# Designed miniproteins, single chains, continued (3): the designs that were tried, part 92

Each design is a single chain, and the fold is of that chain. pLDDT is the mean over its residues in the fold that is shown.

## One batch from the design tools (miniprotein)

Design m11393
Fold by ESMFold2-Fast:
Structure m11393 (fold): chain A 88 residues (1-88)
Amino acid sequence: DPAVERLQELRLEAIDRAFEGASEEEITEWLLEQGLSEDDARFWAEHAVALAEGKALEFLKKYTDEELNELGARMYEQMKARVAAELA
């Protein structure tokens, strides 16, 4: 699934940027340029920075499984639409 692969690539790149010392704001701006919504970009930037700081578990504990599933589903549908438009 190209949408899943692109989302995974963006997530891994955000994490790499955080480990290289990029700020949450810098990662958010980059993710916005990649076509994520502001809310989705902020969520992934916060997660990436938390992971780089060794606080990923504390970050994830702030969300329910339902909240994470809803967020993931929204990101997937938006990326699926974007990939479909780019392939047309």
Scores: mean pLDDT 80

Design m11394
Fold by ESMFold2-Fast:
Structure m11394 (fold): chain A 67 residues (1-67)
Amino acid sequence: GEEQQLQKYEQLANEIALELFPQVGGDFAKLKQEILKQLEAKGVPKDLHKKISNEVIAYLEELQKKK
């Protein structure tokens, strides 16, 4: 169903973020832009791009705060 596709896209975005995070040096704005580009390149629906990218960035910001 659509919820399973959303979870798959969120996992994809998390993998992209994890791979790109060392390259952006903690710049979440740059990371978000790169995630959006990769989601578009992978054919993820445009409606989901902002939701997925925002959730991934929020998750990574919380992980960084816990240091």
Scores: mean pLDDT 75

Design m11395
Fold by ESMFold2-Fast:
Structure m11395 (fold): chain A 114 residues (1-114)
Amino acid sequence: MITLTESGGGTFKEGGSVTLTSSYSGDPVVLVAWYREKPGEPLELVASIRSDGTTRYHPEVEGRATISYDPAKRTAYLKLTNLKVEDTATYYLMAVGEDGILAFGAGVKVTVVK
């Protein structure tokens, strides 16, 4: 079983930056992904990275988001720059184990204010 611990949330200004961090423990992972749930909207993929280094980004964050993963430290990062009010969401790390089982963290709230 994979356990995820997320940090780096809070209240931020437009045009600023945030780095979200999540550590994991338990079984080995083959993919980690940052998802977000905006107020009144469905859960959406922000960015993903596979163990082979392959990345994917949501079009709305392309060019201002960076996902990275350190397998030796069992830590995933999401850096968002040039923050917009529409980045206000609860952000979740999702991890996929070698068995294909998905684990989600409890989420961290990010509020972007004008």
Scores: mean pLDDT 81

Design m11396
Fold by ESMFold2-Fast:
Structure m11396 (fold): chain A 68 residues (1-68)
Amino acid sequence: SEELKEILREIAEKLREIGDDFNEYAQAQLDIKKYTKAIKENPTEENKKKLEEAKKRLEEAKKRLGLK
């Protein structure tokens, strides 16, 4: 029973790590929407760079989550 409890704790830890990756995935998607709108309203090089950085963050999060 103690071995089973340890395995369940390990699963819970891994689920929390996956949750952090999902939060980053969601945040990157929100940032993409935010900067896409910002570029439509004010097409600055800074906003374009932030959009590309957010897209890169999304791809990194997808790789960590195994979505590729």
Scores: mean pLDDT 85

Design m11397
Fold by ESMFold2-Fast:
Structure m11397 (fold): chain A 75 residues (1-75)
Amino acid sequence: GLTEEQRAEIRERLREGERLLGIELSPEQRETALEILLKLAEITGYIPSVEGAAEAVKFVAENPEGAKKLVEDLK
């Protein structure tokens, strides 16, 4: 699994992704975006970039129900 350091870095990438797009996710949407980024990091072995985090922010904002289903399907 991911280390606490890697999880902290992913949380910072998500925060920067929100800032880059000027989008403030709801707490529920932010948790969904974080879960997507954490799963991607586990699958790929790479910490997502700010741009990658921004793509996750946009996806969750535009498709909140689809994003929730994606997270459930990845469990």
Scores: mean pLDDT 83

Design m11398
Fold by ESMFold2-Fast:
Structure m11398 (fold): chain A 66 residues (1-66)
Amino acid sequence: SLEAMELSEEEIEELEKAVKEYEEKKDYKKAIEALKEVLEKFGKKELAEKYRKALEELLKKKEEAE
């Protein structure tokens, strides 16, 4: 398998920061898109479950904000 994981250590931190910034700005659409990108890239990684849970929360916040 391709070693996307080794490139992703800094990318994970950058994407987590971006998600938090979008969430603080209440730009849930961009936060959700950033988080989906993380999930697509890592797939079956153990961190994927954490991000899926965060994605579910962001989706609920987006619906509540609308």
Scores: mean pLDDT 67

Design m11399
Fold by ESMFold2-Fast:
Structure m11399 (fold): chain A 89 residues (1-89)
Amino acid sequence: MSEAEFRAEEAISLGRMAIAITDRIIADPSMSEEAKRVAEEARRELERRIAELEALLADPSASDEELERAARELVETTLRLLKEVDKAV
């Protein structure tokens, strides 16, 4: 596995952990409607971005440069969305 492929898999794992956090907020009856809405929006964005990176990782024509860029973008998006969710709870 290349360093770029490893970075992509790590980014996907981080994104999936973030989805688990959003799922817990959505399922929590003590959370406000606003917190749940923000979590639902974050979850949808994360699912889309993870699917995009998984597709790129599965593409044998994808360059290491493309994978590294997509992995960084997923990490940055995940951290931003987690911050938005944290502010809403």
Scores: mean pLDDT 87

Design m11400
Fold by ESMFold2-Fast:
Structure m11400 (fold): chain A 64 residues (1-64)
Amino acid sequence: NADGEKAREAAKKAAEEGDGAGAATASHQVYLNGDKEGAKEAAEAAKRGGADEAAIQTAMRSAE
């Protein structure tokens, strides 16, 4: 279960930096681990942070 925690932290950090691609990768891992809320939150934060359009699109697909 620590795997899920690490994935969530990675997604949050990437999103805070505006790294949509990193957030997308981490959010997909979080989603597979059953934490849909964390995955969606990371994608939304990346979008607000001004991540590249393509990266944001990828992150949103992972959270969907």
Scores: mean pLDDT 63

Design m11401
Fold by ESMFold2-Fast:
Structure m11401 (fold): chain A 81 residues (1-81)
Amino acid sequence: MEAAKKELEALLEEIRAAKTKEEVFAAFKKLVDLAVENGIISVEEAIGLILDAIGMILDGASLEELKAYAVEVAEELISKI
């Protein structure tokens, strides 16, 4: 539990430090996958979160908008530990 929380917090910092939408998306996918592995969310919820992020990218969301979404999701998932 503590180890999973530290890994999620490290991925949240990767999201915050990301300089491209590709870097945000890569860190976000790792964070969502880790949340599934630790039983924080279901596979179905994880698919929904990933599809939302893909939709934002396809709709032309800025780096700042994608980062804000990923940070909000990351903070919510960490709060459930």
Scores: mean pLDDT 86

Design m11402
Fold by ESMFold2-Fast:
Formats: structure tokens, sequence, C-alpha cells
Structure m11402 (fold): chain A 61 residues (1-61)
């Protein structure tokens, strides 16, 4: 469950990066909302702070 939450956070980070590279402000907003929800879920399931959950998700690639 915890690993799945980190994987979802990692995927959301990649989607936000892709939306930014595409220059689509609407997709950027959608990706930001998805990332926020994924980070909240990872933080809740891990007991880590949101910042720590993001760092762990980035290590997954």
Amino acid sequence: EYEKALEETSKAIKELQEANEAGDSEKVKEAQEKLLKAVDEASRKSGLSKAEAVREALKLG
C-alpha cells in the first residue's frame, strides 16, 4: 500500500513535467491537482511529511 502510494506520486510528478513541457496550462492545473492528491495519500499512508514523501517518490524514478 505504501509503495503503491509512492509509485502514484512518482507518476503524478512525471505527468506534471510532461504537461509543463507541452505548454498546456489546463493540463498543468489538472496534473498539479493529481500530484497534490497523490502526495496527500503517500504522506497519510507512510506517516512521512508531504516533502519527505515527494523525496522518496523521486528516488523511485
Scores: mean pLDDT 79

Design m11403
Fold by ESMFold2-Fast:
Structure m11403 (fold): chain A 99 residues (1-99)
Amino acid sequence: MEGLEEAARGAEEAARAGREGNAEEAARGAAEAANAGEAAAKAGDTKGGFEAGAGAGVAAVAAAAGLAAGDPKGGAEAAARGAERAAEAARNGEAKAAA
């Protein structure tokens, strides 16, 4: 029970880590959320899964880029915003599936 809920949870944790300034944890959580979103898409929840996975993937890239550029705070903030959007997409997809 289910990749989409798992993607939402992972994205929410990535957003939290990003708000705390932990770009490494934000990148890890965002990557896990992206994998869960991909699994949900493959299981037939294509719209919610792809939207959640894509948002989480962007968040992971933003966190990694910040770290590489020597701006972990900026990367963490960007990852937090991306992860929050991914979590919202996953929750919206889950709510529609429950109808």
Scores: mean pLDDT 68

Design m11404
Fold by ESMFold2-Fast:
Structure m11404 (fold): chain A 84 residues (1-84)
Amino acid sequence: ELKKVIELVQRASDATIRALYAAEKIKKGEGVEEAYKEGQSAIDEMRRIADELEYLGYKGAAESVRRAIDFAEKKLKEAIKEVE
């Protein structure tokens, strides 16, 4: 199970980077619709990872992913407001 947990944490980190990169693309006006969908997809993936980490008993890791979700959602919302 440790290998699976490491893999989940790695995927959560990668998803966080994708969501933040999507927010930057939106702020630049580059492919706003596609970037928004990518950001939402990444956040949904992070939610699934957080739930799985919590189910496996890694509550601290799950809480860290949930904080990253909150941060990414905030950045996506801020980016959308800048282009509206």
Scores: mean pLDDT 86

Design m11405
Fold by ESMFold2-Fast:
Structure m11405 (fold): chain A 84 residues (1-84)
Amino acid sequence: SEWLKRAREALEAEAEERRKEAEEAIKELLEEIKKLIEEKKKNPENSKELDRKIVSLTTAAALILNSMGESEKALEIIKEAEKE
């Protein structure tokens, strides 16, 4: 069963790598959302286009968080974006 042990270890390593990639993607999305919110405050004439981008990125981040089992945190970032 050495083959099955190696297969299991490879799948576990793959799952860990995917979790790290998801965490990095969330971090990047949250930083972009923050920049768009600041841009909206400086350029209110562009607020509709910026709101669409914020909604899109927030939805992407929430879906990634939900896929990781972080459903409450996903809801928190949506609610925070809705306040803007």
Scores: mean pLDDT 79

Design m11406
Fold by ESMFold2-Fast:
Structure m11406 (fold): chain A 55 residues (1-55)
Amino acid sequence: MELLEEYRKAMEEAAKAIIDYRKGVNKDESLQKAKEYMKKVREIHRRLEAERAAA
């Protein structure tokens, strides 16, 4: 399922951005990326829940 792969990738990217933000690496970009990927994670999670309910 492509959706599970996207979910895992979004989680990994969010974690990377949070780590970079904490280290002070490109703080503005890292914070923005963290917000973007967290939004994607929530969106994918909602879709996974819908698929699980339909299955």
Scores: mean pLDDT 77

Design m11407
Fold by ESMFold2-Fast:
Structure m11407 (fold): chain A 65 residues (1-65)
Amino acid sequence: EQEKIEKEINLYEKSIKIAQDMVEKARAAGTPLARQLAAAYEKNIDFLKSVLEELKKRYEELKKQ
């Protein structure tokens, strides 16, 4: 279980990083559509960060077992 959570944490961290890079590129493009896409990615990033924090908490609890 601990190893599975580590893999999930890595996947979410990677996904957040990619999404953040996409937001930066979209905002740099400066088009109305790009701004709309950036806002959508930002909402997705907030959700992914929430999941990641819960996974990290669970991982720390498992380390103490």
Scores: mean pLDDT 80

Design m11408
Fold by ESMFold2-Fast:
Structure m11408 (fold): chain A 59 residues (1-59)
Amino acid sequence: SREKRMEEYKEKYKLYEEIMKLLDELAKESESKAVEVMRKMVELESLEEALEYAKEQLK
């Protein structure tokens, strides 16, 4: 349904915002790690994987 698809888009948008926040921090520490996050988002289209990678690199 349209309602379910809208909720899915909202969840993905929330993940995207979290990734972008972490990406800003990663870019200050390592451009290569920031590029890897972007690669995971664009090529793999996996926001969850990109988020987990970013969190791990900032630990």
Scores: mean pLDDT 76

Design m11409
Fold by ESMFold2-Fast:
Structure m11409 (fold): chain A 78 residues (1-78)
Amino acid sequence: SMEEKVKKYEEELKEAEKKNDVQGITKSLTDLGEALKKLGKYDEAIKYYEQASKLSPPDPKYTGKAINGLKEAKKLKE
């Protein structure tokens, strides 16, 4: 289920934070935003996308995905 995916991505985020893996953190935050958006939890999705979009250094794949996901989630919340 999508709820199981959210739980899995939360665990992946925790592991990436533990390792101070910025690329892993950006990916996990972006994946969480995507899963929460699919569940209609737009406020939570927006928070995760915002966090991912602001991390440095930017990730060549996931930073852009987070920025686009943020725009889409804000539009869906309206």
Scores: mean pLDDT 86

Design m11410
Fold by ESMFold2-Fast:
Structure m11410 (fold): chain A 70 residues (1-70)
Amino acid sequence: EPVITRVPASEAAKALEALGLDPETAQRVANEALSGPIGSTAQAVAADGSRVAVTKLDEDTLSIVAVPAP
């Protein structure tokens, strides 16, 4: 089952690191989603092969969805 987490933009990089992204990738993905309009999505793959998608919900809030590798 996908894990869906709503986080403040300031906490997004830390939440992504907890999902297995390295700090640089976590910060990049959070910034990519936040730099676009509402609904912008950025994606990354964690070290274990899990797919992580980050979507901008508003100016200060992101949705993080983690899907395990098939």
Scores: mean pLDDT 79

Design m11411
Fold by ESMFold2-Fast:
Structure m11411 (fold): chain A 72 residues (1-72)
Amino acid sequence: SEEEIERARRLFEEGKYEEAREILERLAARGDERAIEELARFYRSLGKEEEAEAYLQQNIELGVEALKAAAS
């Protein structure tokens, strides 16, 4: 999954935004927190605030659940 995220970042550098987005969306759909954060940053950079907020909220919710699970 981290390798996939790095690949998506390289695609961004090459200007292949659709391919990069597809990789990140697939990983985010599986609950990959780093992919969710990367998608939020990408959408925010494009001025798509609603999309960015949705991904940021999902990441926060996943983090809270993980902390609760770790506490007991």
Scores: mean pLDDT 71

Design m11412
Fold by ESMFold2-Fast:
Structure m11412 (fold): chain A 61 residues (1-61)
Amino acid sequence: AKAAAARALAADLQAATEAHIAALRAKGDASTPEERERLLQRAANTQANTAKVVANLEAEI
């Protein structure tokens, strides 16, 4: 039961992160070069954090 719930949570988190990154990139394209760089850096950090959370969930299963 817990393993299935953790896998579902990981999948939802990955999908939400992908949607968030796509939104940040679109916002960056409409912004100043400084804001674009900042948003791209934020997207990269968000992706890395999600990967760590998913890895931890998989390790606990």
Scores: mean pLDDT 77

Design m11413
Fold by ESMFold2-Fast:
Structure m11413 (fold): chain A 92 residues (1-92)
Amino acid sequence: ALDREVLLSLGRMLLSIAKKEEDPKKQAELALKVADLLEELGFREEAEKIKEEAKKAIETGSKEEAEKALELAEKALREAERALEPEIEALN
């Protein structure tokens, strides 16, 4: 298995956990972890945008900012998955 397939799988798992989390600060912390995985996958610009929103949510405790960070993380992870899909398919 490619390391990238494992990172994408972890990202999907973290997003699933974050969507069920009721604490906005914990949701934002999970979004930061997804951003770190995206940075490792080479999606640095997308990761920085997620980190900015997630840090705001952690500082303010705002559910709206936490949900925004998760939305950005989900979008970026889907784009990363699509970009890496041909290489992942070659190993499945």
Scores: mean pLDDT 80

Design m11414
Fold by ESMFold2-Fast:
Structure m11414 (fold): chain A 68 residues (1-68)
Amino acid sequence: DAGRTMARIVDEAVEKALELAPVIGPEKAVEFAEQYARDRALQAGLSPEDAEHTARMARRAVERKLAE
């Protein structure tokens, strides 16, 4: 299930990015999450389209959490 795989990768990307944010700053943490999610989605066998969608979801999720 691509949706379940994407959700899991987004959760992983968000967790790792939030752990790094105090060290690398919020802007780099957002960039990290996007790149991490894209790479992990491709490694999991998702299409380039689904990988890019996963990357955008991870970016939005981290931006929302850092804005709070």
Scores: mean pLDDT 87

Design m11415
Fold by ESMFold2-Fast:
Structure m11415 (fold): chain A 78 residues (1-78)
Amino acid sequence: MTPEEAAEAVRNLVLELLSNLNEEDLDRLLEYNKKKPTPATELIAELREQGLSLEEIARKLAEAIAEDVRAQQLAFHA
């Protein structure tokens, strides 16, 4: 699997998972971020503060996670 294929697969998976989330699920993730912040939950908090919709947050998070996976694949197989 190429880094690009891995990134695309992860982007699609994250988008599918986040597309099934409602606003209550998003609020639970934000509460979790207050107790145990991670890069992903911090990004969600920042995007929500910017006034983005759940769909826009899902898209931005999917892209960020896909880029991280691609970078990890390149570093591991370089």
Scores: mean pLDDT 73

Design m11416
Fold by ESMFold2-Fast:
Structure m11416 (fold): chain A 83 residues (1-83)
Amino acid sequence: SAAEARMRAALAALEAALDAIAEAVAKEYGLSVEEARELLTRRLAELREMARRVGELAATDPELAAEIAARFAAEAAALLALA
């Protein structure tokens, strides 16, 4: 689905920038880079599962799936801006 593809593209961008985001998050929140990286890695795994479920949702409610994907892409763009 377009919604799932949009979320996967955003997730791939976050994954590619993981090290830079982890350093930015660590600095901002007073964490070690290793701690920030572990937290982000865990969160990305949860978000990949959510993308799969949104893909399933798109078969029955494509408009809601598109809204979720759009919100996620916006949030991902904000996080990428920290890197």
Scores: mean pLDDT 85

Design m11417
Fold by ESMFold2-Fast:
Structure m11417 (fold): chain A 79 residues (1-79)
Amino acid sequence: MAEELKEKGEEAFKKGDYETAIEYYSKAAEEAIRAGDYRLAAEALRNAAKAHEAMGKFENAKALYEIADLLEEIAKRNE
């Protein structure tokens, strides 16, 4: 489920539909967190951050990169 949502986000991003990409990436991250897959959640949030950067929303992108880095660190400590 989370992987499928990430793929839909990637498709929207390629079409320049950054708002839709952010929506799908956010849903992917949320499902990944519920499943305990913090690595996938971090990846989805980094992709959402890239979409925010493409829209010129650099503060939002920075916040998402910081959260993604923390989630990846948690994933590494638990593996």
Scores: mean pLDDT 85

Design m11418
Fold by ESMFold2-Fast:
Structure m11418 (fold): chain A 83 residues (1-83)
Amino acid sequence: MLKLDENTVVVDTRSFTEVAKEAIKLGLKFEEVVDGGLSPAGPWAVVKFGKTYFVIASPGAVEEVIKELKEKGFKNIIVREAP
């Protein structure tokens, strides 16, 4: 079972709407948009649901996002890509 806590970051390549619907279905409350911007690889956002951070990124940005999260000290990184 995946543990979604304050030490876990989910990297998701789906739209914000799809990520938000799934987080709400799992009983996680929308808290805030923590960060976001435009990179050469495309738009990205960091959104907090409950205690868990979700990074919404373009598929081409996933490797760079994972690298940055590891450099920032996140130990449990879950990647979810669109089918």
Scores: mean pLDDT 72

Design m11419
Fold by ESMFold2-Fast:
Structure m11419 (fold): chain A 70 residues (1-70)
Amino acid sequence: MIEEAIKAAEAAKGLDPRTVGNAYERAASLAEQEGNKELAKKFYQMAADAWEKAGDVERAERFRKRAEEL
């Protein structure tokens, strides 16, 4: 469920950024599948920020673009 994915991502903020990125990526995918483009956009932006902190700039850029296209 989307709320559980959000809680997991927020709880993981003090952990490895890669874990946070994965959690928000999952939340974004679920929101997009439910047709909630607003939430999907927000979560893709959060995933991009987390992946950038993890040093994965290519993945971060991909998710930022996806957020802009929603």
Scores: mean pLDDT 77

Design m11420
Fold by ESMFold2-Fast:
Structure m11420 (fold): chain A 60 residues (1-60)
Amino acid sequence: SLLEQARKDYEVGLERFAQGDYAAASTAFGHARKLAEEAGDEELAKEAQENLDKAKQASR
């Protein structure tokens, strides 16, 4: 399902962020946000957006 894919992409984003790969984390969180929005999971979409913003800031 879209929601299961969103959750998996979110988990990949967290893993990449922990590894210091902020570019890959940003991509994964971006995918998770889009899929969560399509699935109607507003909380997951919000969490993915917040972590996307953190990944972008961490790459500076």
Scores: mean pLDDT 87

Design m11421
Fold by ESMFold2-Fast:
Structure m11421 (fold): chain A 56 residues (1-56)
Amino acid sequence: SVEALAAAALEAVRAGDLETALRLFTRVFQEAQGLSEEEAREQAERAVRAVAARLA
């Protein structure tokens, strides 16, 4: 489910696994918002940066 992917992506950021977080967030935005892979990747990069900044 999208919810499970989002939870896994957030845990990946908390663990410092930003590559896994990026892949999971990209899938979340593709499935939840119907974005293209290109658009989803841009949103995922922004989400990873925002979450990482909040944890720092």
Scores: mean pLDDT 83

Design m11422
Fold by ESMFold2-Fast:
Structure m11422 (fold): chain A 65 residues (1-65)
Amino acid sequence: SGAAAAGAAARAAGAGADPAEMARKIQEHSTPPPRLSPEDGRRLGEAALAPGLTAEQAGQLASAA
């Protein structure tokens, strides 16, 4: 799923990011979300993997989705 992929990317990008913090951000995604089309999900995944993205930014993207 897009949320799981974004969460995994956040951990990978951060290397030192706390796993519990990433898990919390992924769980926050399960709150009633903004409307996400398949295209929006793809863009979220791409943004999470973008060069220069910090672990914090990737985590925020994962929680926002």
Scores: mean pLDDT 51

Design m11423
Fold by ESMFold2-Fast:
Structure m11423 (fold): chain A 118 residues (1-118)
Amino acid sequence: SQQSQQLRQQGIEALRQKKYEEAVKLFEEALKLNPEDFAAWRNLGRALLNLGKYEEAIEYFDKALALNPLDVEAIANKGRALKGLGKYEEAKELVKKAVEMDPNNPVARSTLEELEKE
């Protein structure tokens, strides 16, 4: 709906402004109206990742990937969340996949560099 799209855009703006708790609320409201919006699930995961809520972030990245398995942003950010949990080998394999799919993805590239430093 137009309302769910507006809420998603407001959430993206909150995320850009680093208002992560506000972004979570906006994406949750958007997803109540449109639960099939894979971009909203991915961005909800990104907000939670920035709040250090790694397990919850992974759950929502998995929801995004169930709807769109080729979402490189969701794959890359799931890898970053796995790194946050200390699951370094799983994180490394996943971010390598993201780099292979999009060599210029900044989250995948930076996460892989961090993981290779051990």
Scores: mean pLDDT 91

Design m11424
Fold by ESMFold2-Fast:
Structure m11424 (fold): chain A 56 residues (1-56)
Amino acid sequence: MATEPLTEEEAERLKKEFGFSEAEIEELKKAGLSYEHVQRMAALGRAEAAEQRAAA
């Protein structure tokens, strides 16, 4: 299945725009997710992270 994995530049953009850590980027690469997929996941993840921070 020819889905191009995250490039270094795309990973850096995700880190800058959505605050992803290097460990999170590595997990996303391991899952074989494309940049578009990760953008959507990042939007959902931010909502969940905000809840966790409010709870902590």
Scores: mean pLDDT 68

Design m11425
Fold by ESMFold2-Fast:
Parts: structure tokens; C-alpha cells; sequence
Structure m11425 (fold): chain A 50 residues (1-50)
């Protein structure tokens, strides 16, 4: 379910302290089906490592 996936991605972004604008972009990618939760979580972790 895309809504559950989007909520999961947003929760992971908040844990990693990803900026709100960037969080919204990636959550929308999950909602539109352009990316999976696993893909956006990997992106968030890469950003947090910077």
C-alpha cells in the first residue's frame, strides 16, 4: 500500500534528520511509485552520512 510505504519513508527520514523539503520530495517519489521505500531509505542514509 503506497500510503503505508510513504509513511514508513517519512518516519525513516525523521530518524535520520533529513531536511523537510528533501523528505517531501522522496515521500512523493514513493507515493507516485517512482521509488520503493527501500530505495528512498538508502538515499536518506547516504544523505545522513554526509
Amino acid sequence: ERIKAANEAEAEAKKLNVPEELRNFYVNQVISGSQTVSQVVADFKALAAQ
Scores: mean pLDDT 75

Design m11426
Fold by ESMFold2-Fast:
Structure m11426 (fold): chain A 63 residues (1-63)
Amino acid sequence: MDLAASTTPEQIEKGKELGREAAEKGGLPYVLKKTREIMDKEGIDVASNIGAVAYQTMKELLA
């Protein structure tokens, strides 16, 4: 679990939406693709926070 206490509500919301889209459209590769784009634009810390939330949300929806 890589959910930092300082993760913003905006990052959590983006992560959950990404995880939902990933569960419907492409799974883990979709999360990785989108997380890479976020990393390029907003840096690795933001990408890691959003990616971690997205991965957990995707796994929960696919369980």
Scores: mean pLDDT 77

Design m11427
Fold by ESMFold2-Fast:
Structure m11427 (fold): chain A 65 residues (1-65)
Amino acid sequence: MIDELEVDLAMARIASGVAVSEIKTHGPEAVEEAREFLEKIISKLPKEIQEEAREFAERAIEEAL
């Protein structure tokens, strides 16, 4: 079965996908709201995966621009 940490990472990846969709639909002005949304989700994850989740989210936003 999938590790609990992998489930949390999958949740962060899904949230990043939603943020990327918003940026692509509404343009660069959505970036600030997307960053705030992702940070709220990431801050609730276990500390050991927060860095990986932030790196994934930042890359996703950067690629969406």
Scores: mean pLDDT 75

Design m11428
Fold by ESMFold2-Fast:
Structure m11428 (fold): chain A 94 residues (1-94)
Amino acid sequence: MASDEAIDLVNEAFIYLQEGKYEEAEKLARKALEIDPENPAALFVLGKIYYKKGDYEKAIEYFEKAIEVMERYNPDSSLIEEAKKLLEEAKKKL
């Protein structure tokens, strides 16, 4: 598994997301998922990207996938609480 490459791509995607460069962030996060299809950080970043773009249905889908993977492999992850909070906020926007 090329998890180190996926981690680097997710870190770059998160920086672009913080800068408001959503298309570049999405490209990098999707590339990370091509390398590691269940990468929870990549799924979480995609959820945040779609949330910022106003695509709440896709945001919900990616947050639910990220939570599912994190609860399976790392149930103590602080990202689970953030993802659940953003999931509820996305649901309120529908």
Scores: mean pLDDT 83

Design m11429
Fold by ESMFold2-Fast:
Structure m11429 (fold): chain A 101 residues (1-101)
Amino acid sequence: MKAVVLAVATDRSAIPRARAEADRLAEQAGVEAELVYHDDVATGSEAGEAAFEEALERFRRTAEEANRRGARVFTAIAEGPSASPEGVERLKKIGKEAEEA
């Protein structure tokens, strides 16, 4: 089964942790895994509301496209010190919906 592993961080400082976790998930999948790093979510969170919303939409779209291709989706979400509770909740919801699809 094809796997897609999505890495997303709330803050730039958390990007290395999200990527490292995504790499571990890809290894554990034991199949041909595609790694997608949504670093723009961390950057968008710092750039303002519109940029953050666009980054979240890209993250959701990537997950939905992977599911439509019959791939199993895994998400690696890393929280930084500037994470808003609402932002974290929204990221976790997208990830859960993608993984349960």
Scores: mean pLDDT 77

